# Designed miniproteins, single chains: the designs that were tried, part 60

Each design is a single chain, and the fold is of that chain. pLDDT is the mean over its residues in the fold that is shown.

## One batch from the design tools (miniprotein)

Design m2076
Fold by ESMFold2-Fast:
Structure m2076 (fold): chain A 99 residues (1-99)
Amino acid sequence: SPSDQLQKLKKDIIDHLDKLIEKLKKGKLTKKELVIFGASLGVHIIDLVVLMRTNDLTPEQRKEIEKMIDILNELIKKIEEGKLTLEIVEEAKKQIEKL
């Protein structure tokens, strides 16, 4: 169902943010790896847009997707500006988990 697809995408995003958090905690994340993570967040945005455009979603599901896209876009912006911190990624994860 579209609901199952949304829950899977949400889980995949959270799992990806967890990997980013662990790398940031270990201080082993290179600038190149950070750029690759930003590109991977962009792929999640594409998956969310495809889900929204190819399925009949409830208004609540559409709002959840729109909020996730906004959060991911803000993370990409912070990566591009060289302003990404552990606290920013942890807050983004918490916001997505609350949806």
Scores: mean pLDDT 89

Design m2077
Fold by ESMFold2-Fast:
Structure m2077 (fold): chain A 81 residues (1-81)
Amino acid sequence: MKVEISAPEGNAETAKRLKEAADKGAKEIVLHVENGFSDEAIEAIKELVKKGIKVTVYVGKNASPEDIEKLKEAGAEVKIE
């Protein structure tokens, strides 16, 4: 099952929504975030990928290179909106 999540920021609430989608049996998650990512959101993504969930993250054009690198290291596919 594919789940899509949109959030203005990759914050603790975004991390909670990601975990809830995984708990409901999501096999693929597409996350749209306009702004930066917290460590909680990065760690949540890493745990989802570790569980075998496919995570694709669409970031805004102003996303920091550091956030993009952290997302890729977490195992997510990163795309720019």
Scores: mean pLDDT 83

Design m2078
Fold by ESMFold2-Fast:
Structure m2078 (fold): chain A 62 residues (1-62)
Amino acid sequence: GKEAEELVEELRRRGREVAEQLRTQLGLDVEVEVSVEGDNIVTKRTIDGETLTSVSRLSDLL
């Protein structure tokens, strides 16, 4: 629904802002990816080749 779409877009925006700050402050290669897999939001953060994955349920956030 619209609420889920708005939440995903907001999370992508926040992830982009955090990645920009980390690149500027640390000079590291930082990438943030947000994807939706069914009822799950999957966030992958890659910092200097190391990837951290977080999973949240859409139903827990709405």
Scores: mean pLDDT 75

Design m2079
Fold by ESMFold2-Fast:
Structure m2079 (fold): chain A 89 residues (1-89)
Amino acid sequence: MYGVGVGVGKKATVVVLINDKGEILSVERVKNLVEGMQKALKLAKEYGASGVSIANTEGKVVFHIGEGDRELAERAAKIAAQLAAELEK
């Protein structure tokens, strides 16, 4: 199973794809949340992920779309948010 998440910072938005072991398979920096959601939804469809979560740089999951295993999507979103925060240092 796979998880897809979006991390939204003030200057950076990051999309992350993980497997069921939490291994990062893909990381992409995008221009904004709209591009991030488009990329994340495409990855979710390609990999058969149940949905997409969005997290802010405070580590809060602020949005989820889709059904099924939310845990992997939220884990991916929190990883993406941490990476977005690192890009703003």
Scores: mean pLDDT 83

Design m2080
Fold by ESMFold2-Fast:
Structure m2080 (fold): chain A 72 residues (1-72)
Amino acid sequence: SKELADFLVRELGLSEEDAEILAERLVAAPPEQRVTLLQDALGLTLSPELAARLRAARDAAEILEVLREHLS
């Protein structure tokens, strides 16, 4: 998702290319792997609330909403 990638560039300081790759991986990954992908990309452990909501997200728009609420 372009909107998710744009968020990752703006709020997390990722390059445009890295943000696009991460956005695609987050959308394609099973819910349980989504938390690990984001933790590895950021080099930090997510809060239990953020991790739970990230696992529950159904699409790129919901992933973006969760990240916007917890990371900005």
Scores: mean pLDDT 81

Design m2081
Fold by ESMFold2-Fast:
Structure m2081 (fold): chain A 63 residues (1-63)
Amino acid sequence: KEEIEKIVDKYKNENGKITKEQFKEIMQKEFGWSDEEVNKILREYGKTELTKEEAVELLLKHK
């Protein structure tokens, strides 16, 4: 969990949010997910921005 939190902290914007593009970057570069796989997860979640907590939980669920 702590490692995932550190990764999310590197990518979050000035407002403490993770955009759709930043989340794709995390999934693709840190976890090796394809663009198709990431887009499927984001469509299921239904949001364009994630809080740090939401991003961490979503990444842990699909680790």
Scores: mean pLDDT 73

Design m2082
Fold by ESMFold2-Fast:
Structure m2082 (fold): chain A 120 residues (1-120)
Amino acid sequence: AKEELEKLLKEAEKKLEERDFEGAIETLKKISDLIVNNDLSDEERREALGSLANLTVRLLLEADEETRKKLIETLEEIAKKLSKEDVELFKKELLSQMEHNEIDKKVYEEVKKKLDEVLS
């Protein structure tokens, strides 16, 4: 699991460098599937969720408006597959990183709303 996560993170970095934002979003989905489908330790799960949040923030910073909308929709799909505990951890990490990177308030509120709807 850890080796596969590291491979997917490297793939996501390459996609971002190439400005293949759709490919980066697909890699983000693969990372979420790894979290859902593997019996990870609590520590490994937290590290994977933190990496997922970091990649999401980078996509929000670098991608165009259309790609950001697709990303937010993808985050809702990911959150629906995760446990409630994992969604809470992901939300906390993601929103914290979005605030520190001064992501647009409208995008911040949309992401927060989508994750809150999954937690309801």
Scores: mean pLDDT 82

Design m2083
Fold by ESMFold2-Fast:
Structure m2083 (fold): chain A 71 residues (1-71)
Amino acid sequence: SLDEILKLLKEATEEVKKVLSQKSVKKSDLRAAAVLSTGALIAGMIDLKDPEVVKAKEELLKAVKELQKKY
């Protein structure tokens, strides 16, 4: 459902932001954030026409770009 996809995208964004806030990141936490983000982005591709899904996906991509700049 749409609500499940939105929840997944939001949870993935929160996990990426959590990793970004840590001074010392465990490799397991970084892997978990990567797996969750990949799954959320794939799920988000199913409902490309919904503006809330588009916005949530943009927020996740923004957080992922910040993570890529740091590591």
Scores: mean pLDDT 74

Design m2084
Fold by ESMFold2-Fast:
Structure m2084 (fold): chain A 89 residues (1-89)
Amino acid sequence: SMAKEKELDELAEFTGLSEEEKKLLLEFEKKLEEKKLDLSEEEREKLARILVRIQRKLAEAGKGTAAPEEEEKNVERLVEQIKEAQKKL
């Protein structure tokens, strides 16, 4: 949707996401809308790291509080959530 594309572009500018990272986020959103979340293990890890990086940048901007030491735990948690979503599709 136009709203999601605009929000993603704003997040990419704010967080410094690369074009490859933006592509992965767009593919993830499209697959969620199509209920076909067929990500590889590498794509799951990359997606989780991108999302944790976004969360960290939002926290740094005063949009919540998170310890930097929790970053790897957040990545592991998101990878598991993505795996569970894939099982349900």
Scores: mean pLDDT 68

Design m2085
Fold by ESMFold2-Fast:
Structure m2085 (fold): chain A 61 residues (1-61)
Amino acid sequence: SKAKEYLREAVRYRDEERLAESREMIEKALEAGAKPEDVRQILSAWMRGDEKKTQELIEKV
């Protein structure tokens, strides 16, 4: 889905410490139908450094 692609971009920007661009991609993902709760879980997994869980959660969007 388009939402899934935006979430992958958001995580990539976060890995690059480009937080403003990451936030823009999150907003686009929400507009494309991503659920706020799913976004929260993805960002939580990323913050913990759980790369496998982050990708798994994105695939379920």
Scores: mean pLDDT 86

Design m2086
Fold by ESMFold2-Fast:
Structure m2086 (fold): chain A 84 residues (1-84)
Amino acid sequence: SDEEKLKEYKEKLEKILKAMEEIKEKLNDPNASEEEKEAYIKAMQRYKAEADKITKEALKIDPNNKEIQELYKKIEEIYNEILS
């Protein structure tokens, strides 16, 4: 049960990271409108909030889970790069 939950949390964080990487590429498009950029920023904030929640729950199960910590670190880095 806990092992299955940790696997699910890892998969969700991996999907969030990929989605955030795709948003970063879209924000670097010089043809993106102001409305599109605002929508991408809001999506980025939503993904970060979801990642924060998932990471908190995962680390309650396994506080020393390095895979979860490494995924969250990458998510935090891309978020700060775009929204610092």
Scores: mean pLDDT 88

Design m2087
Fold by ESMFold2-Fast:
Structure m2087 (fold): chain A 96 residues (1-96)
Amino acid sequence: EKEKLVEETLKALDEVAQAARERGDISGARLAENVKKRVEEIADKITPEQLEDLLAAAQDLVNALRDPNTSPSEIAAKATALGLLVVAAEVDAKYL
């Protein structure tokens, strides 16, 4: 169950990177690739709840990136939320 959730989360992060590149958002693509690597590094320690939050945030960001009406500021806010979730998961993994 957790292994499947890890796979789905990593796949969603790949979709963020692809959607960002298609939109011309190179910094967003790099952020998604960085978050993916960090999730892979803590995959054995990350909780299912943290994975569900990351998956939801990644899916929300993919939808925003694929919508031409989404503003750059809205994309930046969603990307920031995704980044904060992985930071929180890493802190928990280090101290718990």
Scores: mean pLDDT 87

Design m2088
Fold by ESMFold2-Fast:
Structure m2088 (fold): chain A 68 residues (1-68)
Amino acid sequence: SREEVRRRVGEAADRAGALLERNPDTPEEQRQRLVELVQQAEDAVDAGDLETARRLVRELEEEIDRLE
């Protein structure tokens, strides 16, 4: 559902924000990629493109796990 995907995007965005807050020395390229993935996932949910939103949130979760 859209609400389920939006919740998942919100949780991933919160995790990304917390990670960047804890790691201010994160390379700019990696920081920018996380910010872009969050924005693209939110835009996809708002557009009702749940397939794209699920793919983007998965990519975001993978990037977060890679940096943790």
Scores: mean pLDDT 84

Design m2089
Fold by ESMFold2-Fast:
Structure m2089 (fold): chain A 92 residues (1-92)
Amino acid sequence: MKPDEEEILEALERMMRSVLHLSVDNGMSADSALSFAKKLSDIAKSKGLDDLAKQIEKEGQKLADALKKGDKETAKKHGEELARLWGEVQRS
């Protein structure tokens, strides 16, 4: 990847992470988290990135499970991983 593209994609990943953190703090539901991860997974599959799609679904489920338990800190960690995986989809 070209350095300029990588820098932009890293910035977008950081923005997504921040948005997910704010969403968790502002009452993101487990269903909302699963729906969001499903949309990201579907985009990854459309690009032929089946392994990334599976990882996105797995992290989306962990995010949803943490939200159901009211564990916002664990939810944020899985949100961060979801943002990172989405960054990998964008780099592909």
Scores: mean pLDDT 84

Design m2090
Fold by ESMFold2-Fast:
Structure m2090 (fold): chain A 90 residues (1-90)
Amino acid sequence: SDILNKVVKPNPLLQEIIKKVVDKETLTLSDLLVALGVIATEEGLFDKDNPSIVNTKGTELGKIFKVDSFDMRDVEGIVNLILKSSEIIE
């Protein structure tokens, strides 16, 4: 089955950020990927020279994921970041 359809429970810190842009009782990995894109857009986090790169240094997302940036084209990398701060509940 497609991993993006897996239902996940974000940790409390990630949930506080995600709930600002998505209000659903159940969240899939796909829902979280969409929410991260919305947050990056609203907070102006996309790199000016490479628009697929999200700069998270000094942000709440950077504190949660413990990275200074991620690439929106690297779906596997983003899924791994989410799963380190979430649980799969099916």
Scores: mean pLDDT 83

Design m2091
Fold by ESMFold2-Fast:
Structure m2091 (fold): chain A 81 residues (1-81)
Amino acid sequence: MSPSELVERLIEKFAPEAKIVSRTETEVVVEATDEEGKKLTVVFRASREGDTLTITISVPELDVPPHTWSISLEELEKMLA
């Protein structure tokens, strides 16, 4: 299972309304709408290092730095159950 497939499963479970625009083996791009109706692109980049999945989340339309989140595969499997 690729890192991006794990991210896609998280999106499908917790935000099933989000529209996946593109995916590769390491990247998932989602279209979202903010509370004011503005379209936002959310880019999830994922990498696997042993038993740890690292996800970097960026929103190109916002002038904010990317957020990086790390989760163990065991914890991730519990979230996806």
Scores: mean pLDDT 77

Design m2092
Fold by ESMFold2-Fast:
Structure m2092 (fold): chain A 83 residues (1-83)
Amino acid sequence: SAEEEEVERNAARLIEQGKKELALTNLTLFYISKGNLEKAEKTAKELIASSSEEKAKTYLSLLAQSARFLGNEEAAEILEKLL
Protein backbone atom coordinates (compact mmCIF):
# COMPACT_ATOMS: atom_id res chain seq x y z
CA SER A 1 0.00 0.00 0.00
CA ALA A 2 0.99 3.66 -0.28
CA GLU A 3 1.31 3.85 3.52
CA GLU A 4 3.66 0.85 3.59
CA GLU A 5 5.77 2.39 0.81
CA GLU A 6 6.05 5.66 2.75
CA VAL A 7 7.01 3.89 5.98
CA GLU A 8 9.60 1.81 4.06
CA ARG A 9 11.05 4.97 2.44
CA ASN A 10 11.34 6.64 5.86
CA ALA A 11 12.97 3.51 7.30
CA ALA A 12 15.49 3.42 4.41
CA ARG A 13 16.37 7.08 5.02
CA LEU A 14 16.92 6.44 8.72
CA ILE A 15 19.15 3.43 7.94
CA GLU A 16 21.24 5.60 5.58
CA GLN A 17 21.65 8.06 8.47
CA GLY A 18 22.89 5.24 10.75
CA LYS A 19 19.57 5.07 12.65
CA LYS A 20 18.60 1.46 11.99
CA GLU A 21 17.12 0.95 15.48
CA LEU A 22 14.80 3.94 15.00
CA ALA A 23 13.81 2.65 11.54
CA LEU A 24 12.87 -0.78 12.94
CA THR A 25 11.03 0.89 15.83
CA ASN A 26 8.95 2.91 13.33
CA LEU A 27 8.17 -0.24 11.30
CA THR A 28 7.06 -2.09 14.45
CA LEU A 29 4.81 0.82 15.49
CA PHE A 30 3.30 0.93 11.98
CA TYR A 31 2.36 -2.77 12.12
CA ILE A 32 0.90 -2.34 15.63
CA SER A 33 -1.25 0.54 14.30
CA LYS A 34 -2.52 -1.77 11.52
CA GLY A 35 -3.22 -4.62 13.97
CA ASN A 36 -0.69 -6.86 12.22
CA LEU A 37 0.72 -8.58 15.30
CA GLU A 38 2.73 -11.16 13.32
CA LYS A 39 4.69 -8.51 11.40
CA ALA A 40 5.01 -6.35 14.53
CA GLU A 41 6.61 -9.26 16.45
CA LYS A 42 8.93 -10.06 13.53
CA THR A 43 10.13 -6.45 13.22
CA ALA A 44 10.57 -6.18 17.01
CA LYS A 45 12.75 -9.32 16.95
CA GLU A 46 14.83 -7.75 14.16
CA LEU A 47 15.17 -4.63 16.33
CA ILE A 48 16.57 -6.77 19.19
CA ALA A 49 19.00 -8.50 16.81
CA SER A 50 20.16 -5.18 15.27
CA SER A 51 20.66 -3.07 18.42
CA SER A 52 22.27 -3.18 21.83
CA GLU A 53 20.21 -4.87 24.55
CA GLU A 54 19.78 -1.60 26.49
CA LYS A 55 18.55 0.31 23.42
CA ALA A 56 16.25 -2.54 22.40
CA LYS A 57 14.69 -2.62 25.89
CA THR A 58 14.10 1.15 25.77
CA TYR A 59 12.50 1.06 22.33
CA LEU A 60 10.36 -2.01 23.10
CA SER A 61 9.13 -0.42 26.35
CA LEU A 62 8.09 2.71 24.45
CA LEU A 63 6.43 0.61 21.72
CA ALA A 64 4.50 -1.40 24.34
CA GLN A 65 3.29 1.87 25.88
CA SER A 66 2.28 3.13 22.42
CA ALA A 67 0.41 -0.13 21.72
CA ARG A 68 -1.63 0.37 24.91
CA PHE A 69 -2.45 3.97 23.94
CA LEU A 70 -3.69 2.58 20.60
CA GLY A 71 -5.89 0.09 22.51
CA ASN A 72 -3.84 -2.97 21.56
CA GLU A 73 -2.94 -4.69 24.83
CA GLU A 74 -2.12 -7.97 23.03
CA ALA A 75 0.65 -6.24 21.05
CA ALA A 76 1.99 -4.66 24.26
CA GLU A 77 2.16 -8.09 25.95
CA ILE A 78 3.98 -9.63 22.96
CA LEU A 79 6.57 -6.83 22.98
CA GLU A 80 7.14 -7.02 26.76
CA LYS A 81 7.76 -10.79 26.55
CA LEU A 82 10.60 -10.33 24.02
CA LEU A 83 12.95 -8.91 26.68
Scores: mean pLDDT 83

Design m2093
Fold by ESMFold2-Fast:
Structure m2093 (fold): chain A 90 residues (1-90)
Amino acid sequence: MRELLREFNEEVAKIIRDYEEGKMDLEEAKEKLRELARKTLEEIRKNSPSEEEFKKNVEKLIESLRAMAKNSIPEIQKILEEVIEEVEKA
């Protein structure tokens, strides 16, 4: 789980950097961030032995996303907030 969250954070940082460097537009960044969160949520579900553990791991993912949003430009912050809302519904 710790490695999964670390890989998630590193991949999010790469997407944000690629957007800031002009290598992708805002819509592509949004789609990649949403897909990454979905894949990470699926892995958390598969690796959580109980609903309680699943909820705890989802809370850790949300906490990580909120921390990244605070350090992001407004456009990326809005996308990360939308991703958080989708994760909270799972």
Scores: mean pLDDT 82

Design m2094
Fold by ESMFold2-Fast:
Structure m2094 (fold): chain A 63 residues (1-63)
Amino acid sequence: ATPEAAANLKITLEDLGPSPAKGEQKAYELLKAGGTPEEVMKAYLETHKPAIDGGRAGAAALA
């Protein structure tokens, strides 16, 4: 992950706080515990990876 992307994610999570989505809460907890931007980014990507794969499989927008 690029340092700039990780820094941007850190700022966003710190400003917005934990969303209802569990994936964001894990990364946010790491951020509040003084985790590095790299660690926060890795946790964020890991929690979102399965959802992205599921969406690609056939979740054409539920409109």
Scores: mean pLDDT 60

Design m2095
Fold by ESMFold2-Fast:
Structure m2095 (fold): chain A 105 residues (1-105)
Amino acid sequence: SREEVLELVRELERIALELIKKALAGDVEGAEEQVERLREVLRRIRELGFDDATAIAEEVVRAAEELVRETKKDNENPTVESVTRLIGLSLRIIGLLLDLERVVA
């Protein structure tokens, strides 16, 4: 139902924001735990059959996985470039969350 997808989108947003906080703090393990939670919410959105919401949620998961990979690289060798990539990916995730809200509104 529409109400069910709205609740899942809110949950996905909460998890994605926590993932960004963990990643920017260099907490790879905590960020990876949030990626697993995002995958579970994505699975549930897919089951509801909302194709537009599913497509954007899939992009959120991909961006989140990339953010975790970049956090691992930054932890090994922090540079201006690695920090810029972390910020850019975080902003991309936020933009995707705003698109997701718009699609389910």
Scores: mean pLDDT 90

Design m2096
Fold by ESMFold2-Fast:
Structure m2096 (fold): chain A 97 residues (1-97)
Amino acid sequence: ATAELLRRIIERLKETLEKVKDNPEVVSALEKAIRTLEHLLQLVEEGRISPERALRDAKAALEDLKQRVEKANIDPETKKFVLEEIDRLIAEIDRAL
């Protein structure tokens, strides 16, 4: 369940990255979040971290991503799109906690 949720979040972040690839600040923030979540997924699959801790750390990574996007100097429409997607993903984690 937790591994499937993390994979779904990673795929949605990768899809978001494809839609905003021309915005270097947002791309960098998304790539960092994806790397963090992929590491958490590996730790969960190897049994090295609890599902609850992985979800809490995943939520923290998405909250860091959200703050970076909010501070980014990008067009309002792109910013709104990315922030709404991040909020949806955070809500999915909150439902699983």
Scores: mean pLDDT 88

Design m2097
Fold by ESMFold2-Fast:
Structure m2097 (fold): chain A 78 residues (1-78)
Amino acid sequence: PLEVDAEELEAWLKENKEVVDAALKLLAEEMLEKAKKEGREVNPFVYEALAKPVEVTEEARKLVELIKEWHRLLAESL
């Protein structure tokens, strides 16, 4: 659980749905590439994300970078 206001997060996600979908598509591409290297199958959700007809924007790339940075900070805290 994040100490983020859930109502603000939901409002932001609804307003930026295309950016979120594009970011998920970018993450899905990386997950698929990593899974191929490790000889593992990915969750079907990954293929669903890749199939979304959304354009990758700069905002989506920035969101992916923020997610990766957050993941890195979380790992360093452990």
Scores: mean pLDDT 71

Design m2098
Fold by ESMFold2-Fast:
Structure m2098 (fold): chain A 84 residues (1-84)
Amino acid sequence: MEVRKKAEEGLKLVREAQLKSGDTSLGKEITEILEKGKVNEEALEKVKELLKEELKKIGVEEEKAEEMAEAFVEEIRRAKEEEE
């Protein structure tokens, strides 16, 4: 539950920033990385860095931004492992 909550907090902050700026590019970039490429550790690291940088732009401290980005990536790993 905690990992999911941190991922949801990170996504909420990004969505709030997108609503204020009208820029939805981050969501599109993350979707393209996950859908068009093989979901591997390199793709997950790229998603983590993109989310971390976006969170930092909206004023989240680097350590907290990294925790939220890691939680989001961990949720993606969990979802991938649940595919049978």
Scores: mean pLDDT 66

Design m2099
Fold by ESMFold2-Fast:
Structure m2099 (fold): chain A 60 residues (1-60)
Amino acid sequence: SNAAKADALADEGEKLFREGKVDEAIERYNQASSYYEQAGDATKAVAARLLAVAARIEKE
């Protein structure tokens, strides 16, 4: 399902962020947000987008 794909992408984003692969983590979080939106989960879609924003700020 799109929700399961989004969950997997969000988990991968977290792992990439912990590895210092910030740009790849941001990409995974944005992909997760899109899949959550397609699944009709607006709350999780916004949460994933905010994780991407937080990761971008931390990179600076």
Scores: mean pLDDT 86

Design m2100
Fold by ESMFold2-Fast:
Structure m2100 (fold): chain A 91 residues (1-91)
Amino acid sequence: MKKEEEEKKKKYEELVKKVVELLRKSLLEEAPELTPEMLEKIEKAVESFRKSMEEAGLESTPLLEELIENFELAKKIKEKGPEEVRKEMHK
């Protein structure tokens, strides 16, 4: 295994964890402050990050998949509203 690839992957995982933590805090504690424009910027950043990982020969990590799921949830909250999404989750 190439040590350079391991170090690059570790840095990417740290960035993903930081973004997930910020998104989780915004959705659970400060959800009303998360705007559609912010969600679109975050989605674009995730897409760029994924492409960078693919170009570097790195595969998606479980953290990246979790980040994508959180973005999809945030989009549903934007489209349906937080109360409707909470109802769906408490079927």
Scores: mean pLDDT 61

Design m2101
Fold by ESMFold2-Fast:
Structure m2101 (fold): chain A 88 residues (1-88)
Amino acid sequence: REREERRLERAAEAAAKAILEEAPDIPEELAREAGRAVALGLLLGVPEEDVIESVAEFLQRHAGLSPERARRVAEAAVRAAKKAIEEE
């Protein structure tokens, strides 16, 4: 539905923006992909910690971030996406 699609888009955009603010050196396409994964995970009710872990692993594998940096970026992305979802 339109409301669900808009919520997903808003959360994904917020997450991608947070990723690029924390790691401006990664490709924008990877940030958008990770942001969408965060938004989908949260909207599907996946536990926040599992979303953080999955996105951090993705960023380590595809963007070459260290484990510590990847986790920090993933936490920022999840925080931004949650805020966007809550603002309905």
Scores: mean pLDDT 82

Design m2102
Fold by ESMFold2-Fast:
Structure m2102 (fold): chain A 79 residues (1-79)
Amino acid sequence: MILELIDKAIEAVKNGQRDEALKLIDEIREYVREHFDPATAEAFERILDEIKKLIENGDYDGAIELLKTLKRSVEALLE
């Protein structure tokens, strides 16, 4: 589920769907708060805050790269 949310967020950013991308970032944040330990959730929330800032500043390439980094980190924890 979380990997699907991250993929949807990447697609929304690629398509310039700012409001949808920000909504998906908030959904990912809710998921990490609910399903990961507090230290891991805090680390991911810091990354999500930076992604949100990049989207708000129109740095969509930076947001996509950081979302891909987040996806790899989540995949590593699920292995």
Scores: mean pLDDT 86

Design m2103
Fold by ESMFold2-Fast:
Structure m2103 (fold): chain A 101 residues (1-101)
Amino acid sequence: SAVDQLQALKKQIAASTDPAEIIKLIKQVTDLALKHKDDQEALAAAVEALTTAIETSTDKEVLQTARDSVMRLLREAKPSLEVTLKLIGAALLAIGKLLDL
C-alpha cells in the first residue's frame, strides 16, 4: 500500500545521515503522497516521514526541502483538517530549526 511505502521511506530517512540521500527520500515521499492526494492515511504517513526528516536533521537544505514539501502538500493535496494541522506543525518546526541555524 502507499502507507507501507511511506512508512518504509520514513525508516530510510531516520537511518540516513547523508543530506543528499535525505533530500532524495523527501522528494519520493512528496511524489508518492501527491499520487494519493485524497488518501488521508497516506497523507498522514507522508507528514510523519517529513516530520522525521525535520526532527533528525540540522542541514539547511534538508530543512528547506522538507518545508517546501510540506507547503506543496498543503497546496496540491486534499488533506483533512487533522492532516492540515499536522502539516502546519511540521512547517513551523522546519522554520524554527532554520531560524536557529
Scores: mean pLDDT 91

Design m2104
Fold by ESMFold2-Fast:
Structure m2104 (fold): chain A 119 residues (1-119)
Amino acid sequence: MVERLRKLLEEFRKNGEKVIEILAKYDPEKAAEAKRLLDEMVRDGEAFIEAIEKNDVEGAEKALRRLEEHFYRLNKILKEALKEHPDNTELKKAYEDFVKAAERLLTEAFLAVHILKAS
């Protein structure tokens, strides 16, 4: 479980960095704010994994809530960027890859909390 979560967090980070790098070419201010939120999400994910390793249910639930809140904010910025650059197929593809990586991470995180609470 923990090894899979670490791998998913790394894939999430890489896909996030890629979409932000593309965005920076067109909107450096939005890219800077998106990068700040991505860095917060990576820290939330690391805190989540640490809580799972320590069997800390409350810590894991708190970290997951922060991860969801930061994802909502980041996703809003990226969706706004897509609306401003509708013909940018590179940005759209990178965004789609990022959302898939985020969904995989969040799904595995929810599963990890459910397993921990059942133990």
Scores: mean pLDDT 88

Design m2105
Fold by ESMFold2-Fast:
Structure m2105 (fold): chain A 81 residues (1-81)
Amino acid sequence: SMRDEALAKLEALTAEALALAADDPALVQRIQRGFASVAATLEKETDPAALRLLVRLYHADLRAAFAEHRPDAPELPAPEV
């Protein structure tokens, strides 16, 4: 389903973000909280446009967190929408 695809993309982005942030406990906690929040929203959403927007917003949120905490880290891969 589109929701399962969106969840897989969120999980992939989160795994990559956690790998890049592994040495920063504050950033790791920030990423984990963000994922928990977006996953809860995703579970209640069935509109494909809203699911695609949610993935894009989560990716943007992760990039903002990294810009603040890890400006020298590799850029996170863009999700396939």
Scores: mean pLDDT 77

Design m2106
Fold by ESMFold2-Fast:
Structure m2106 (fold): chain A 94 residues (1-94)
Amino acid sequence: SAADALIAAINGLTAEAIARINAGEDPVEVALRFGMAVVMEMYRHGVSDEAIAAVAAVLGEAARRIAAATSPEEAIQLLQETTARIIAIVRESA
């Protein structure tokens, strides 16, 4: 389904972001690039503007929390929690 394809794309972006943080990249910069890529995937899949706005709000909150993280492990946990929230919004909008 279209929702399954979008969820698979988001999971792939999450795995890439985790790999970049583990490689020593700045978690805030990784989170911002991840957020932009997620929003672009949502637009490509024809998701509603309302759902995209909800995901953008979640991503903005996540970037602030990741900026306050004291370890890469904490940043990865916050990113995983953010991905779960995004997937829930995508499923509810389908």
Scores: mean pLDDT 89

Design m2107
Fold by ESMFold2-Fast:
Structure m2107 (fold): chain A 67 residues (1-67)
Amino acid sequence: SSKKQELRKKAIETGAELALERALSSSELVKEVAEKLGISKGTIYKLFGSKHNFAEAVADELAARAP
């Protein structure tokens, strides 16, 4: 669904911004993104499958933003 795709994109973008501010573990990344977006950690797990998969999606976004 379009809302699921939009939420996935926002989670990745928010995680990328947080990762630029400070080093975060995969668990902290999930927690901080969920808190910033006002969603549960379970919602992130449903979108990405695992905290590790979410951290990889964020790393891919950071690589895409690199000069």
Scores: mean pLDDT 84

Design m2108
Fold by ESMFold2-Fast:
Structure m2108 (fold): chain A 82 residues (1-82)
Amino acid sequence: VAEALLEAARELERAGAPQEYVDTLRRLASLAPYMPPEVQKQAEEGARLLTEAARAGDRARVEELVEGFRRGLAMAEKHKAA
């Protein structure tokens, strides 16, 4: 899970994506221990799709997937705070 998120962050960085996208993925990776197993599986799958989209240069798909991760980050931070 954390490894998949960090790999996606590296591919976004290589593709020249906004630093905010890279930081979002790195923050999610640091919160992976606080995620339920079902959420971890969904995050891993999403990270794989994001890595593929970044390598393909599909900017619209990258933006869509990162927006999903931003919502996930907000939820994961609530779990860490609680």
Scores: mean pLDDT 76

Design m2109
Fold by ESMFold2-Fast:
Structure m2109 (fold): chain A 87 residues (1-87)
Amino acid sequence: MEVLEEVKREIDEAGKLKDYREAMDRIIEALRRLGRTGTAEEVLEATRHATKKMLELAKDGGPEAAARLSAASIEGIGAYVDAELRE
């Protein structure tokens, strides 16, 4: 619970950055970190939250932002699978 809230806060803080590249990199790293330590349910919830934030950022970043959103989706799936195997 506390770790999930920390990751969501980190994603929200990244979303406030005006530099879309830096914001997306921080979100991707937060998801990777949670995938190593969190539960499958926590990873799924954080991935939904991050996807929504990345979609908002993609409106400003164009094709580069879209590519990062795609990479984040793959990372989220990988993190979810890894967490499932730990439970």
Scores: mean pLDDT 71

